# Ledger of designs, part 11: designed miniproteins, single chains, continued (4)

Each design is a single chain, and the fold is of that chain. pLDDT is the mean over its residues in the fold that is shown.

## One batch from the design tools (miniprotein)

Design m12350
Fold by ESMFold2-Fast:
Structure m12350 (fold): chain A 90 residues (1-90)
Amino acid sequence: VLSAPLALRLDTLADLLGLDDDQLATLQRTVEGILATSGSLEDLQTRVQVLGVILGLTEGQTDILTAFLTNLYLEQDPIAALVEAVEKVT
């Protein structure tokens, strides 16, 4: 189960990308696993491209999703930092 703070951030991203409820649910189920299991930035970006195809995203939407998840992956403690940031605005 995706954490509530990360889920809220993904809800905001989904609204920005124009995703429906089913696409958002798939994103929420998949994103935490992708971030946890990707061994490199290249592996992360490849997995995000596959997710973009599964969600039926355009190239531009996939690029935005890739940038978002790349930033999370590259942070020193990306999940904890994101959770703290989201909780402070909620």
Scores: mean pLDDT 70

Design m12351
Fold by ESMFold2-Fast:
Structure m12351 (fold): chain A 79 residues (1-79)
Amino acid sequence: VTVRVRVEAEDEVTASMMEIGIAVLSRISGSLKDLRTSGTRVEATFEFESRQEALEFAKQVEEMAKKLGAKVEVEIIDD
């Protein structure tokens, strides 16, 4: 199961905080495949063994974005 995360932040500082938070979460929760930051945008791709783990991770990322005032789009792709 692939999870793609796209973040649009108000400024580059908020984008950097999202990048750090996503990187920290990836050390705990599994397989980070790609992480890119460009200005106010962060894009990350993760691989999970189960849909349940993917959904729990997506929820954590969405809550982090909400707290930091960033917009987030999470896409779950079934293999």
Scores: mean pLDDT 78

Design m12352
Fold by ESMFold2-Fast:
Structure m12352 (fold): chain A 76 residues (1-76)
Amino acid sequence: LDEIIDALVKEAQKYIDLGEQYLKQGDNRKAAVYYNLAADLLEQAAYTAISAGDLERAQELFKQAEEARKKAKEAE
């Protein structure tokens, strides 16, 4: 389960980085898409953490997902 959580978090971070890059290029639509994809992966990681019994990690991952969704909304 930890390997799955780590893989999801790493993929989410790549999407956050892509979202930031597109935002800097003025492509707000692509930035919003990648931030939302990152949020989806972070939510999946959070539910996987719940299944693993790690409620504190799940809580932090949900918080990170919320921040990614906020960035998506701010992008467009």
Scores: mean pLDDT 87

Design m12353
Fold by ESMFold2-Fast:
Parts: structure tokens; C-alpha cells; sequence
Structure m12353 (fold): chain A 89 residues (1-89)
């Protein structure tokens, strides 16, 4: 089902961003999180609850990567977006 596909892909996307951050590849983590968020946002109209949880975690992870890159403004913006999305779940 589409729901199971989103769960599988969401889990893989989150794992990849976490792995990139763990490796110190913060620019790559930001880029991959950006692409992952965009893909999941396209699914949002069909499977909102599942997509929102993954999108929120990806914003939190991208915020961590931005903090490591010294971009405190983008980190704060992504953290605020994640908090907003978690209230919608």
C-alpha cells in the first residue's frame, strides 16, 4: 500500500540523514533532508498522518545539521517548523 511504502521510504530517509550527520557530512545531510522533505510533502494530501511524522523528524535532523554548520537561523527555523508539524499529528 502507499502507506507502507511511505513508512519504508521515510524510515530509510531518516536513517540516511542520521548516518550523514554521524559521519560529519553536514552539507550532504542538509541536501538529502531537503530532497526527502520535498518528496514526502508531495505525499501529504494522500497519507497525512504518516507523512507529517517523517517530515517533522527530517526538519529536526536538518536543524541539527544546520547547527553543526553554524547556521543558527536556519536551524531555529527548521526546529520551529518541526514543532508546528508535530502539533498537527
Amino acid sequence: SLKELIKLQGDLMIKQVKDLIAQGKYQEAVQFADQSIKWLEKQLPLVKKESLSYIAELYELRAKAYEKLGDKKKAAEDQAKAEQLRKEV
Scores: mean pLDDT 87

Design m12354
Fold by ESMFold2-Fast:
Structure m12354 (fold): chain A 102 residues (1-102)
Amino acid sequence: SLLDRIRELLDETFEALKAGDEEKVRQLLISIARLLKESNDPELREEVLAYFREKAKTLSLDEQLRLLRILGDVYLEHPELREAFGALMRAVAEVLREQRAK
């Protein structure tokens, strides 16, 4: 299914992020954003964002900040995918706020 394919792409994105392969992270995020835009399916988008949030919670603080920076870069470079990247950025920012050690 399209959802399973996007989940696989997200898993690959998080592995590339942990490996420090920023170019691979960028390419995978662009592919995911395009699939979300082309599907025009709000339920699919919600399921993808839920999975993304779950995976983002498993990252270290440094990895979460790196992901947020990369998302900001692709958001600025790809105006046509801005809605999808904006949603992913908000998800990472929410995880960062919830998980700050005090």
Scores: mean pLDDT 86

Design m12355
Fold by ESMFold2-Fast:
Structure m12355 (fold): chain A 62 residues (1-62)
Amino acid sequence: MSAEEREKLREAYSRVGMALLELGYSREEAARITERVLAAHSPEELLSLSPEELQALVREVA
């Protein structure tokens, strides 16, 4: 994986995890749900979403 691909993955992981924590999930649940979201969606797709669209997506997965 390139440095750019690693950075996009890290950013997507951070954004999804933060959205879940803001919705009241524990760190353990946020990590588990984030892994599930990233298994179904690319980092590029997740980074293209608005905060509201991302929050709706993570609620659907949770």
Scores: mean pLDDT 79

Design m12356
Fold by ESMFold2-Fast:
Parts: C-alpha cells; structure tokens; sequence
Structure m12356 (fold): chain A 88 residues (1-88)
C-alpha cells in the first residue's frame, strides 16, 4: 500500500507542476490517470475513500471545463490528504 500511495503522490505532484507551467496538457492528464489507477485498488485501505473519489471528480470537472486553477486547487487538496494517509 505505502509504495503505491507514495508513487501516486509523486505523479500528482508532477502533474500539478506541469499544469502550473504549461496548463492542462495530455501529459498532465496521463499522470493524473496513472495516479488514479494506483489509488483505486487501495481505496478501501484509506481513511476517507469518498473524499479521495470526490477530489478526483473535481479534477476531472476542472479538466472538462479547462479550469487550470480549479485543477491545481483540487490536486493540492488531494496531495495533502494522501500525504496524511502515508503518515499512518
């Protein structure tokens, strides 16, 4: 679990930096999708799986609406939530 969680956090941080530098690119979207694929198998092991799902949905909505600021805000919230989980 911890290894998948750590890798997902790294992918989300890289995606956030890419969006801050270049906006919502296909490269950033791929990183977010890879992080989601790592998180889905361990969702039941997380303290707040519904909040994680909600934040991924907010990221998806931000991507659909081309709202880079919303995607960055939701990524920051998700990264913090997952980093707190990693401390357990």
Amino acid sequence: MAEKLQKAIELLKEAKKLIEEKGITDEAIKLIQEALDLIVPILDELSNPQEVINLFNEIADGIKNKDAEKVIESLEKLIKLLEEELKK
Scores: mean pLDDT 85

Design m12357
Fold by ESMFold2-Fast:
Structure m12357 (fold): chain A 74 residues (1-74)
Amino acid sequence: MFTSLDDLKVGDVIHLEGLGDAIVYKDEETGELMLWLPGKPVGKIVKVEGDYLEVKFITDKEPKRYKAKLVKRI
């Protein structure tokens, strides 16, 4: 599925198990890969671990691991 952060592209739609579909974007100030989900806080993509993304949402103290699947690639 994912082997590194470089496998993710801006505009990709990623399904996070238990959360829903998230859109990958790049933060303009930091250049970091971010996730946007409707009605959820912004999350930073910290690491890729096979079928999992490690994501730190703004409301979380530490990154959490979410099972992820690519739904659409632009």
Scores: mean pLDDT 76

Design m12358
Fold by ESMFold2-Fast:
Parts: sequence; C-alpha cells; structure tokens
Structure m12358 (fold): chain A 65 residues (1-65)
Amino acid sequence: MKGIEIDLQGKVKIVDLEEAKGHFAIPVEDLDKEILKIYDNETKTWSFVKKEDLSEKERKILEEA
C-alpha cells in the first residue's frame, strides 16, 4: 500500500507503508479527508487524526503532496 511519509524535518516522500521510516505514513487516497488514517511506524498501529490537529508544518506538507 502506498502512502506519504513525513519525517521530523518535514520532508515528504511516497513510500510503501510497510517500509515507512518516519513518524507517520498516510495513504494518498485519504489526504483530502477531514479525518486521516495514519500509520504510526513507531507503535506499528493505525490511528485516526483530524487534519486540523496536525502541526502547521505537517499540514503544509500534506497540502503540497
């Protein structure tokens, strides 16, 4: 499954969700939703986060992806 990885420096890349090394991987098809399904690679679990609750930096990166 493809997603967008956001690292601590705010760099974005398209990755396989199983290979994601950043804090979050978000499926590309979910980027336009108010509630995002995020894969947390640190805990290895899926979580749901409101787009509005993302940091300003993360929100700008998702808008550019």
Scores: mean pLDDT 56

Design m12359
Fold by ESMFold2-Fast:
Structure m12359 (fold): chain A 94 residues (1-94)
Amino acid sequence: MERVRRQLEAARRVRELIEVEGKSEEEAIEEVIRENPELSATEIRNALVAMEVAEDLLKALEEMLKELGIEEITDEAVGEALRKLLKEREEAER
């Protein structure tokens, strides 16, 4: 678990270097590896992909919650959004 946390922190640092400092992905990864020599470039790239997928899912969830008029993320709100998604999927398969 500690290694996964370090991989995600490294990926976050790579994105910061790209977004704030205008570095290329390759340059940012090389800099982060210099700061975290125990991590491989492959591990950092995999963590970047995982973060990107998670952010895309979060954006999709935010759009769905907005359409439902939900202003606060609670267990009930998430359950309602999931129920609506499942119902729409079922109706599309009819």
Scores: mean pLDDT 73

Design m12360
Fold by ESMFold2-Fast:
Structure m12360 (fold): chain A 112 residues (1-112)
Amino acid sequence: MTVEEIREKLEEVIEKLDQDIANVMRLVLRVAEKLIRNEEAMRLVLETFLEVASYTVKKKLSLDEFVNKLEQALLEEFKKYKETLSEAERRELEHAVRRIMTAAKIEALYLK
């Protein structure tokens, strides 16, 4: 799938999420868009977001369960993908994943 096709599917799934979870998802999407410049890394992150959001809708996850699932999924995908990256690209992606998860956890805490 192209990055644009994944974005369209992700937007459709976000509309089905609980409002608090949807707000966290929109925030981490904005953070990813600012930090990730590599197209393949963006595709991978967006596919991970789509998988986690879809799973959340299907299983009716709570906000805390959603944040935990998002962290697990991003870390698992990063471990697979990092071996194909240069050291500089790996450091940038690792930094992006850390900032995405920090933003998600802070927003979730602020939402109650």
Scores: mean pLDDT 83

Design m12361
Fold by ESMFold2-Fast:
Structure m12361 (fold): chain A 66 residues (1-66)
Amino acid sequence: IRELLQKALDYARQGYKYYRDGDLKKALYYFQLALKYATQANKLDPRFQSSVDDAKKLVKELQEKL
């Protein structure tokens, strides 16, 4: 669980860096990786469901904007 959460946070931070730089394609890529690991963590602990839902909405918005 700890490793999955750390990976999700690391990828989310990379996604935010590219988002701030205006590189939406790279931001989307890293947010998708963050969502993948957050989803795996949520399968082990369902308390993360709201975080997974929020990440899914963000990924969907970026996909539609690209």
Scores: mean pLDDT 74

Design m12362
Fold by ESMFold2-Fast:
Structure m12362 (fold): chain A 114 residues (1-114)
Amino acid sequence: MNKIEKVTVEGDLEKMREIMRKAVEEGKIVLAGVHEDPEALADYMAAELEGNAKLLKRDLDYLVIAAKGIKAEEVAEIVEEVYSTVVSPEEARLKGLRARGLPEAIAARQAAPP
């Protein structure tokens, strides 16, 4: 069954990169956001995943990571970097597309316009 883990990070880009890299290596789908109240954002994102069966992929685990004191652009760069270095380009694309479709996911890839 789907497992949803919640993590918060304050001002530490390197810590966020390590957490996301490990989650992707473990085959988890990563959802990342930035808010002044990172715990509330993480709780909201997790509740939305649990309450909306259409957002969940069967037999996949999720990491919800919420950051404070980190710019949204920096989070997006980490997502691109982690997915490009840890998994195949095809797997990274699929995971990135899934993350984009979820509410409050700000770590979207710089893909060509829709």
Scores: mean pLDDT 65

Design m12363
Fold by ESMFold2-Fast:
Structure m12363 (fold): chain A 58 residues (1-58)
Amino acid sequence: SEQQALQQALEQLERFIQQHRDLIEKVRKEALRLSTPEEADYVAEQLLAEELKKQFKE
């Protein structure tokens, strides 16, 4: 069911976040340094996407 699929996806996401906590924190700090607080989330998403592409490619 969609609810079960969503629950499993959320559990996988939580594990991923925990495993990559240092990377996520680093990206958030870099985003906040490079932009305003209002734009930091957007910049963090861009930086995280690039890091994830690099990580999953290798």
Scores: mean pLDDT 72

Design m12364
Fold by ESMFold2-Fast:
Structure m12364 (fold): chain A 76 residues (1-76)
Amino acid sequence: MTPEQKELLAEADRITSEVRRLKEEAQAAGNEDLVEQADTVLDMVDYAKKLIEKGEIEKAKRVLEAARQMVDRLRS
């Protein structure tokens, strides 16, 4: 595994932890729309991890960037 792959996997783990926390807060608040959006981000991160494992680094970067932007919007 390359240093770049390790960095991307670390970013994926950071996004996953943040999104899981947001999902728990949304579930407690009864915000079904936010729960659905959080699940979408988790699916995106899982997809990015598969791309990293395949060596599709540029595509993985784009997916993780999109996931990060969605998380930032959900926190607003």
Scores: mean pLDDT 86

Design m12365
Fold by ESMFold2-Fast:
Structure m12365 (fold): chain A 80 residues (1-80)
Amino acid sequence: SFLDQLRQQIDLLEDQVDYVERQLARGERSERVRRIARATIEQAGTLLATMQAQNAPQELIDRVQAIRDRAEALLAELEA
């Protein structure tokens, strides 16, 4: 279903941000980790725009916003 597809895309983004968080926690601050963080932010932003245009459920929009905010915070930490 449409909602199942959205949840699957959100789960993939959560996996990406979790990966970045685990790498940073281990002291891994490579350009590869920064690139994944940036990609996650861009992908979350694109998905949010699509979801808002399609009037997706607010709970799912909130989940993607949380992922983007988390990825932005991790990127700021990586660049410090």
Scores: mean pLDDT 90

Design m12366
Fold by ESMFold2-Fast:
Structure m12366 (fold): chain A 95 residues (1-95)
Amino acid sequence: MRELEIELLEGIAVLAGSISAETAEKLLEKHKDELSEEEYREIARKAVEAAIRSARRSEDKEYAIELARAALRVAEKYGLEDLAREARELLEELE
């Protein structure tokens, strides 16, 4: 039961992250009391990774910059230093 809920949240977070890391963050925030800190952090990681991938593939530079900024903010909030570094490097390349 709980595993299915986590899998569903992961899928939704990845999809939301490919559109907006902020949307993924808001979705995770609604379910934070239902998840362990470790589970929450892993779902956030997948959402940030999806947002970075979406930003890299976007033909809209302005949208890509906003996705990368949102990904950086979420990565920093959850201590995902590897992804925070990747998002910063992406922002430098997009600007």
Scores: mean pLDDT 71

Design m12367
Fold by ESMFold2-Fast:
Structure m12367 (fold): chain A 89 residues (1-89)
Amino acid sequence: LELARRGAELAIEGAKLAIKSGKADPTLATAGALSGIGALTTLKYTGDGEGAGRSAESGGLSAVRAGESAGNKKAVELGREGARLGREA
């Protein structure tokens, strides 16, 4: 449960940093943020840690791609950690 929450939060942070750089692919950054938000929503309303973990992993991977498109190493790092935590959930 906490792994999915932390993974989702990192996916959202990574997506935000990618957007903030002004060079990110907006579709990938939006996908990362929305999947992270979806993971948090799943946890809040259903308690489904596995479902939330899958959404957090997806969001983290999208944040990695957005960070790579922006050349923002911290966004990539946050996305990778978010994906890892979501996968472990």
Scores: mean pLDDT 78

Design m12368
Fold by ESMFold2-Fast:
Structure m12368 (fold): chain A 89 residues (1-89)
Amino acid sequence: MDEIKVELTARRVGGKTEFVATVKGSNIEKVSAVALDHVTGETRAMDISRNASGDFEARGVLDGPASMYVAATLKDGRVTFLGSITGLE
């Protein structure tokens, strides 16, 4: 089975929560990342790009405390939850 590696970072800066996720794997068709705002209960899509190494990178900033959830769609059509991270209080 192909191994997928994910690194998740959340940081509280000036009342905001900054998220970065890096997803590495050869069997990945696309990555999806959404953040849940703990105050409003609303979800926001993160910006998805590829870095210089060809890995997927998700980035976003929310006002206040939030959690990010990351999933991958594999080349065979399977969807895999990769992880979540919460901004520090």
Scores: mean pLDDT 80

Design m12369
Fold by ESMFold2-Fast:
Structure m12369 (fold): chain A 80 residues (1-80)
Amino acid sequence: SLNDILEELSNIVSQAMSQLDPESAEELSELMGKAFRALFEGNYKEAVEHIEKMAELLRKEGLDDLAEQVLELKKKLEEL
């Protein structure tokens, strides 16, 4: 469900935030906010784009496992 995706995404972000420097953590938080806003507005295409950018940021910061988890959620969202 959408609520399960939101909860899982929030958990991934919380885990990532503990491992990132403050600037990268702020960028990730902003992208998460944009993704959640798009989801609440029913704009799934825009939400997918923001989620993809979150995964790119996580990969850039060396958090490849968390980036892969974010991309799995993107796939689940695209299948709704």
Scores: mean pLDDT 85

Design m12370
Fold by ESMFold2-Fast:
Structure m12370 (fold): chain A 96 residues (1-96)
Amino acid sequence: SRQEIRDFAQLDERQSLEHALELMRRSAREDPRERRLWEWLLRLQRGDEEERRNILEEIRRYYMEELGLSEEEARAKAEQLRANADYLREREERLR
């Protein structure tokens, strides 16, 4: 099935994703903005539904207050981070 093909592709991409995450972690040590993004991704990946809701609100407030984005744009940024964290979470749970 298409889902099985996607699952095999996702497993094959695991090492590439881990490498990319290591690079992001290194960049986060040098750039405070990249550090914040990385930390939010990890918190979203590990958090329960209440924690994730609070983190998404924190992300929206950051983009609105610090970067001057509209509420709509800030929401879109938070949703993109959530989607990335969900992807990481599903892969981690499947490999346990």
Scores: mean pLDDT 71

Design m12371
Fold by ESMFold2-Fast:
Structure m12371 (fold): chain A 65 residues (1-65)
Amino acid sequence: MTEEDIIELMMEKHKVSREKAEKSLERYKELGFSNQEIFDILTRKNPERREALDKEFQERRLALL
């Protein structure tokens, strides 16, 4: 899983520009997510993994407050 794979996924699924996709990717990376974790959040293919990542996202957000 590469950054390019995630950017292309965002562009295809959400119909956003490359620039907007890159900004979204950067935001996830600022929160400490890996490329695989970001992909799992965006695709929601694995409900259990998504729930764990949603919780991690909330915990990291609270840590920044």
Scores: mean pLDDT 72

Design m12372
Fold by ESMFold2-Fast:
Structure m12372 (fold): chain A 89 residues (1-89)
Amino acid sequence: DLQVKLTVEPKDPSGSITVRVQALTEDAPIHVLAVEDGKETFVGSGFVQKNKTTLVFTFRSPRAEGDVTFQAVLPSGELLASISHRLEA
């Protein structure tokens, strides 16, 4: 059973959102997607090693406010974790 932890930091003064992915149970290749208004944007991909590697991605939304959902998925498209983040001006 693959379990991952997905964490999001608030938008910094440069306009960047930081997304972190950690593998909790086993090693895996992971893709990170950003979903805004039902539209998916590819954020990045990498290989996470159980309890050893944290993957760090940066996302910049063209929107000043609204909701974005970050998803960690396998290359097959299987959803492993999701987290919703509210963009504030």
Scores: mean pLDDT 78

Design m12373
Fold by ESMFold2-Fast:
Structure m12373 (fold): chain A 55 residues (1-55)
Amino acid sequence: SEREQLALTVKASRKGNEANEEAMKISREDPKAGQELLYKKNQEITAEIAKAREA
């Protein structure tokens, strides 16, 4: 339902914010490692959303 999709989007947004904070901290010393971490976290969030949609 639309309501479930909205709740999932809010949850994904919160996880994305946490990933951005971690990536920025790592980026202070290693910008490449920070970018790689952010990319991995975004992939995980996208996979969770896709899995939830298929369930």
Scores: mean pLDDT 76

Design m12374
Fold by ESMFold2-Fast:
Structure m12374 (fold): chain A 87 residues (1-87)
Amino acid sequence: SVMDKIEELLKELLEWLKKNAPDATDLIERVEKVLKEAPKLSPEEAIEKAEQVVAYIYTRYHDNPEIQELVKKMSEKLKEIEKELKE
């Protein structure tokens, strides 16, 4: 389902952050909060929350090439999920 894809993407992000940026506690907490709230959200609301997280990371870590590459991949996956939802 669309929700399963969003949850998987956020879990992948959380795992990456815990491994590569464990000191980014604000990001980790933000992703965990969205994952915890996901069962109560519509697919549209979940996509919006995930896009907000991606935008925050993009702005906060603009000078980090590895994080910028991750954000680009996440943004592309979110756009694919959004297209599936609208079809």
Scores: mean pLDDT 80

Design m12375
Fold by ESMFold2-Fast:
Structure m12375 (fold): chain A 60 residues (1-60)
Amino acid sequence: SMELELKLLLFELVRGSTQYLIERMKANPNANPELIAQNEKELEQTQKLIDELKKKLKES
């Protein structure tokens, strides 16, 4: 459905932005490791949502 496709696009954009921020933080030797870990956890949750949406879209 169009709604699922738009939702997937939005979450993929969020994932890309989060990945970029994590890479930027890891490039900083003074980066807060707890903040990196929190963002990586959020990235994993976003990926699970993307995977679920892709499955629904494929089965639709």
Scores: mean pLDDT 85

Design m12376
Fold by ESMFold2-Fast:
Structure m12376 (fold): chain A 86 residues (1-86)
Amino acid sequence: MEETERRVEELLREARARLEELAARGDEAGFRQVVADAVARLADIAAETFDWELVQRALRELREHVRRLHGDDAVDYFVDEVFRRL
């Protein structure tokens, strides 16, 4: 459990840093790739651990980073990726 929580925290930290860089550059293609990769990694953790509560909390935190840095249209893309993979 503690090790899985650390993996998720590191994933969110990396994703947030990349999203901040991409927002500063206006790189929409890079944004989509970071979101797709982060959601896929969270889906893998959910499948491996069955810790749906931890993964749901992580998805909510990632969604808020997406909304704050890239706006509401970016949240729609994020939601589509989540439903497609989870």
Scores: mean pLDDT 82

Design m12377
Fold by ESMFold2-Fast:
Parts: C-alpha cells; structure tokens; sequence
Structure m12377 (fold): chain A 75 residues (1-75)
C-alpha cells in the first residue's frame, strides 16, 4: 500500500543519509562533525511527512537518471 511504501522510503532515506555522512566524516577525518550530522539526519527523519517522503523518492529517482546520463557522456 502507499502507506507502507512511504514508510519504507522514509526508513531507507534516513539509513542511506546516515551511511553517506559516516563515510564523509571517515574520509575527511572529522568524526565529531560526522556524529553531529548523524544526529541531525535522525531528527529530520523523525519529522518527515508523507509529502516529504514521496518528494524524496521522486528526487532520488530523478538523481539516478541524471547520474546515468553523466556516466553515458564519460563513456
């Protein structure tokens, strides 16, 4: 159902953003900034509305298509 899809998108988005923040902080050697970023992402995830979750899903799909087009230009 749409309600389950929205919840899944919300959970997946929060998880991916936390993973990206962790990788960035590890790469830059800034563990304390990464920890602050993770907390901010978790708090933002808790306040995601149905509209926000759907917009994020559409945004992720659009971004994936844009990346594919860039990769095609490189090779």
Amino acid sequence: SMEKEVQEVRENTVRKLIEQETEWGRREGRAELTAKGQETIKQAGDSLTVDDALDMQRGVEALAEAVDKVVAKLE
Scores: mean pLDDT 63

Design m12378
Fold by ESMFold2-Fast:
Structure m12378 (fold): chain A 90 residues (1-90)
Amino acid sequence: SVEEKLEKFIEELEKRTEEIIKEAEEMLKKGVPASEIKKKIAEEFDKMLEEAYKFEEENNLTEEQKKKLKETFDKINERLGEVIDKIDKA
């Protein structure tokens, strides 16, 4: 069902977000320039947004399903923003 596909997609987005954060923190510990780390975070976030746009169009999501996906991205954006703030203060 579309509901099962959406749940799976959200789980994959959340897992990718954890991996992005972990990688960014390791890069920061290794002294990688803040600009390079932020660029990688932005590139990965853009990829997730493009995949979400395609998922929404291809599966004809309901308004409730679109809201759930948007709320997921709002949380991802908040978490990545916290990591970016940490990088900028380092």
Scores: mean pLDDT 87

Design m12379
Fold by ESMFold2-Fast:
Structure m12379 (fold): chain A 68 residues (1-68)
Amino acid sequence: AKPRIVISPGDRLDTIVEAVRGLLGEEVAEAVRARLEPLVDKNGYITEESLPAVAAILEEAGLEVVVE
């Protein structure tokens, strides 16, 4: 079964990266961090505008993404 992650607008980049680390390991988590950094606001939060791009990056990494 594909690992599942739930994301929402207002989620912290750090929280998402730590979830990816637990599900897919350190190397994948750091690759995801690098791709997500340009998509978050100045405080490191996911916005409604960035959410589709964040979901696509997580799906490409091998996760099933649920958006709330």
Scores: mean pLDDT 86

Design m12380
Fold by ESMFold2-Fast:
Structure m12380 (fold): chain A 96 residues (1-96)
Amino acid sequence: SAGEKLKKLLEELKKALEKGDEEKITKLVLEMIEIIRNSDKKIRDTFKKIWNSNTDEELLSKYKGKVSEEHLENGIILSSVIFASILEEVLEKAYP
């Protein structure tokens, strides 16, 4: 299912974020965006709701201590942490 594939990719993304592997992070994020884009309206609506209900600081706080401050100075890594935080909550709510 799309949810199971997204859960697997999210676990791979978390590992790539901890390592600061920008190339792998970019590839995984693009794959997940394509899955979300082709998913049911409910998944897209849940993603938008979570993003609009949280500040960037709140989304980043979920990865505090897991991704180094040095890596978070990289804009691609920073944006990917925000994306991962949103997607983790989407998967918890839509695919419990």
Scores: mean pLDDT 84

Design m12381
Fold by ESMFold2-Fast:
Structure m12381 (fold): chain A 80 residues (1-80)
Amino acid sequence: MEEKEKLAKEGDELSKKIQKLIEEGRPREELLELQQKIGKLVLENTPDLSEEEKQVALEALELDDPEKQRELIEEAKKKQ
């Protein structure tokens, strides 16, 4: 199997779990945990990210704030 295909399947599975939790009215804390897992999978498999950029992006995920996550990732990319 292609590594990229396996990653896409894992992301799709997590997205489906999030969708089910939303449909069942589960608390946002559970949704946030699954979103963080998706974000980490994407970062782990982005070949063009440096170790420093990946570290900043992981820190952004820990903040549980999509707006802050995007801001920190953009700041890291400006370094290039």
Scores: mean pLDDT 64

Design m12382
Fold by ESMFold2-Fast:
Structure m12382 (fold): chain A 65 residues (1-65)
Amino acid sequence: MSKEEIAAELAKVPGTTEEQARALAEVISARLAGKTSVPEEVRRTAEAAPEAGIEKAEELFKKQA
């Protein structure tokens, strides 16, 4: 899945904002690329997502790994 597809799937999670969905997609994409860090602002936005959004992000990461 592309980063855009990941963001679109995450945006479907109730309570997850568009900004949080894009931040979670950035975190997943960085992890898949073997990067150990993302910009602090992106990380904080992703961490502010509801638990359901974070769980969906982890599932999408597992499917891509």
Scores: mean pLDDT 77

Design m12383
Fold by ESMFold2-Fast:
Structure m12383 (fold): chain A 100 residues (1-100)
Amino acid sequence: MARARELVAGLRSKDPRVRSAAMQAILAASPEVRRALLPLLVELTSDKDPAVARTAADVLMSLALQDPELVTPYLEELTSSKDPYVAFTAKGALAVLKRR
C-alpha cells in the first residue's frame, strides 16, 4: 500500500509537526490502513513531544467512536499511560463507549 507507506514515513518523521499531520491523515484513511497503523499510533502516545502524544490520544479517541471494537484494547492499555492527559483521555473514551 503506497499510501500506508507514506503515512508510516510521516509517523516516524523527526519533525513533530510532520508526525502530527500524519496522525490526522489516519482519520481519513481506509479501515485497513487504520488497523495496520494502530500499533504505531499507540506508540506515539508515548512520544517525547507532549503535543504529539496528546494528538495521538485525541486521534485514538476519534477512531474509538468510529470503530470501538478495533480500538478498545488499545484504550485499555493507555489507561496506565505515564502521561496524565493520555491516561485521562483513554479512561474518558472507555466511559463514553460503555454508555453507548
Scores: mean pLDDT 79

Design m12384
Fold by ESMFold2-Fast:
Structure m12384 (fold): chain A 94 residues (1-94)
Amino acid sequence: SAANQELAAADTARLLQDLLAKGYLDEQEVAKMKAIMDRLGISAGQLFAMAVALVMGDPEVKEWVEKNTTPEEKEFLLRLGEALLAYEREKAKE
């Protein structure tokens, strides 16, 4: 439903704000993220899942990224995935 889509978007927005507040991402990286999302036609949640899978060595995601992103975008996705994993490790300690 539209309400479920709005709730999922709100949860993703809260995650993004917390990542910014804790210094895991900066405003320039958020702008780069939005540019990649717009070009690929994917949501922030999909981009986050892809970035984490790429860092974790998922072969399907690695092959897709090599075919569909630039070397600079791939480097950003690796950094984004590492930031998300660091955030989750910190959250798990709380």
Scores: mean pLDDT 79

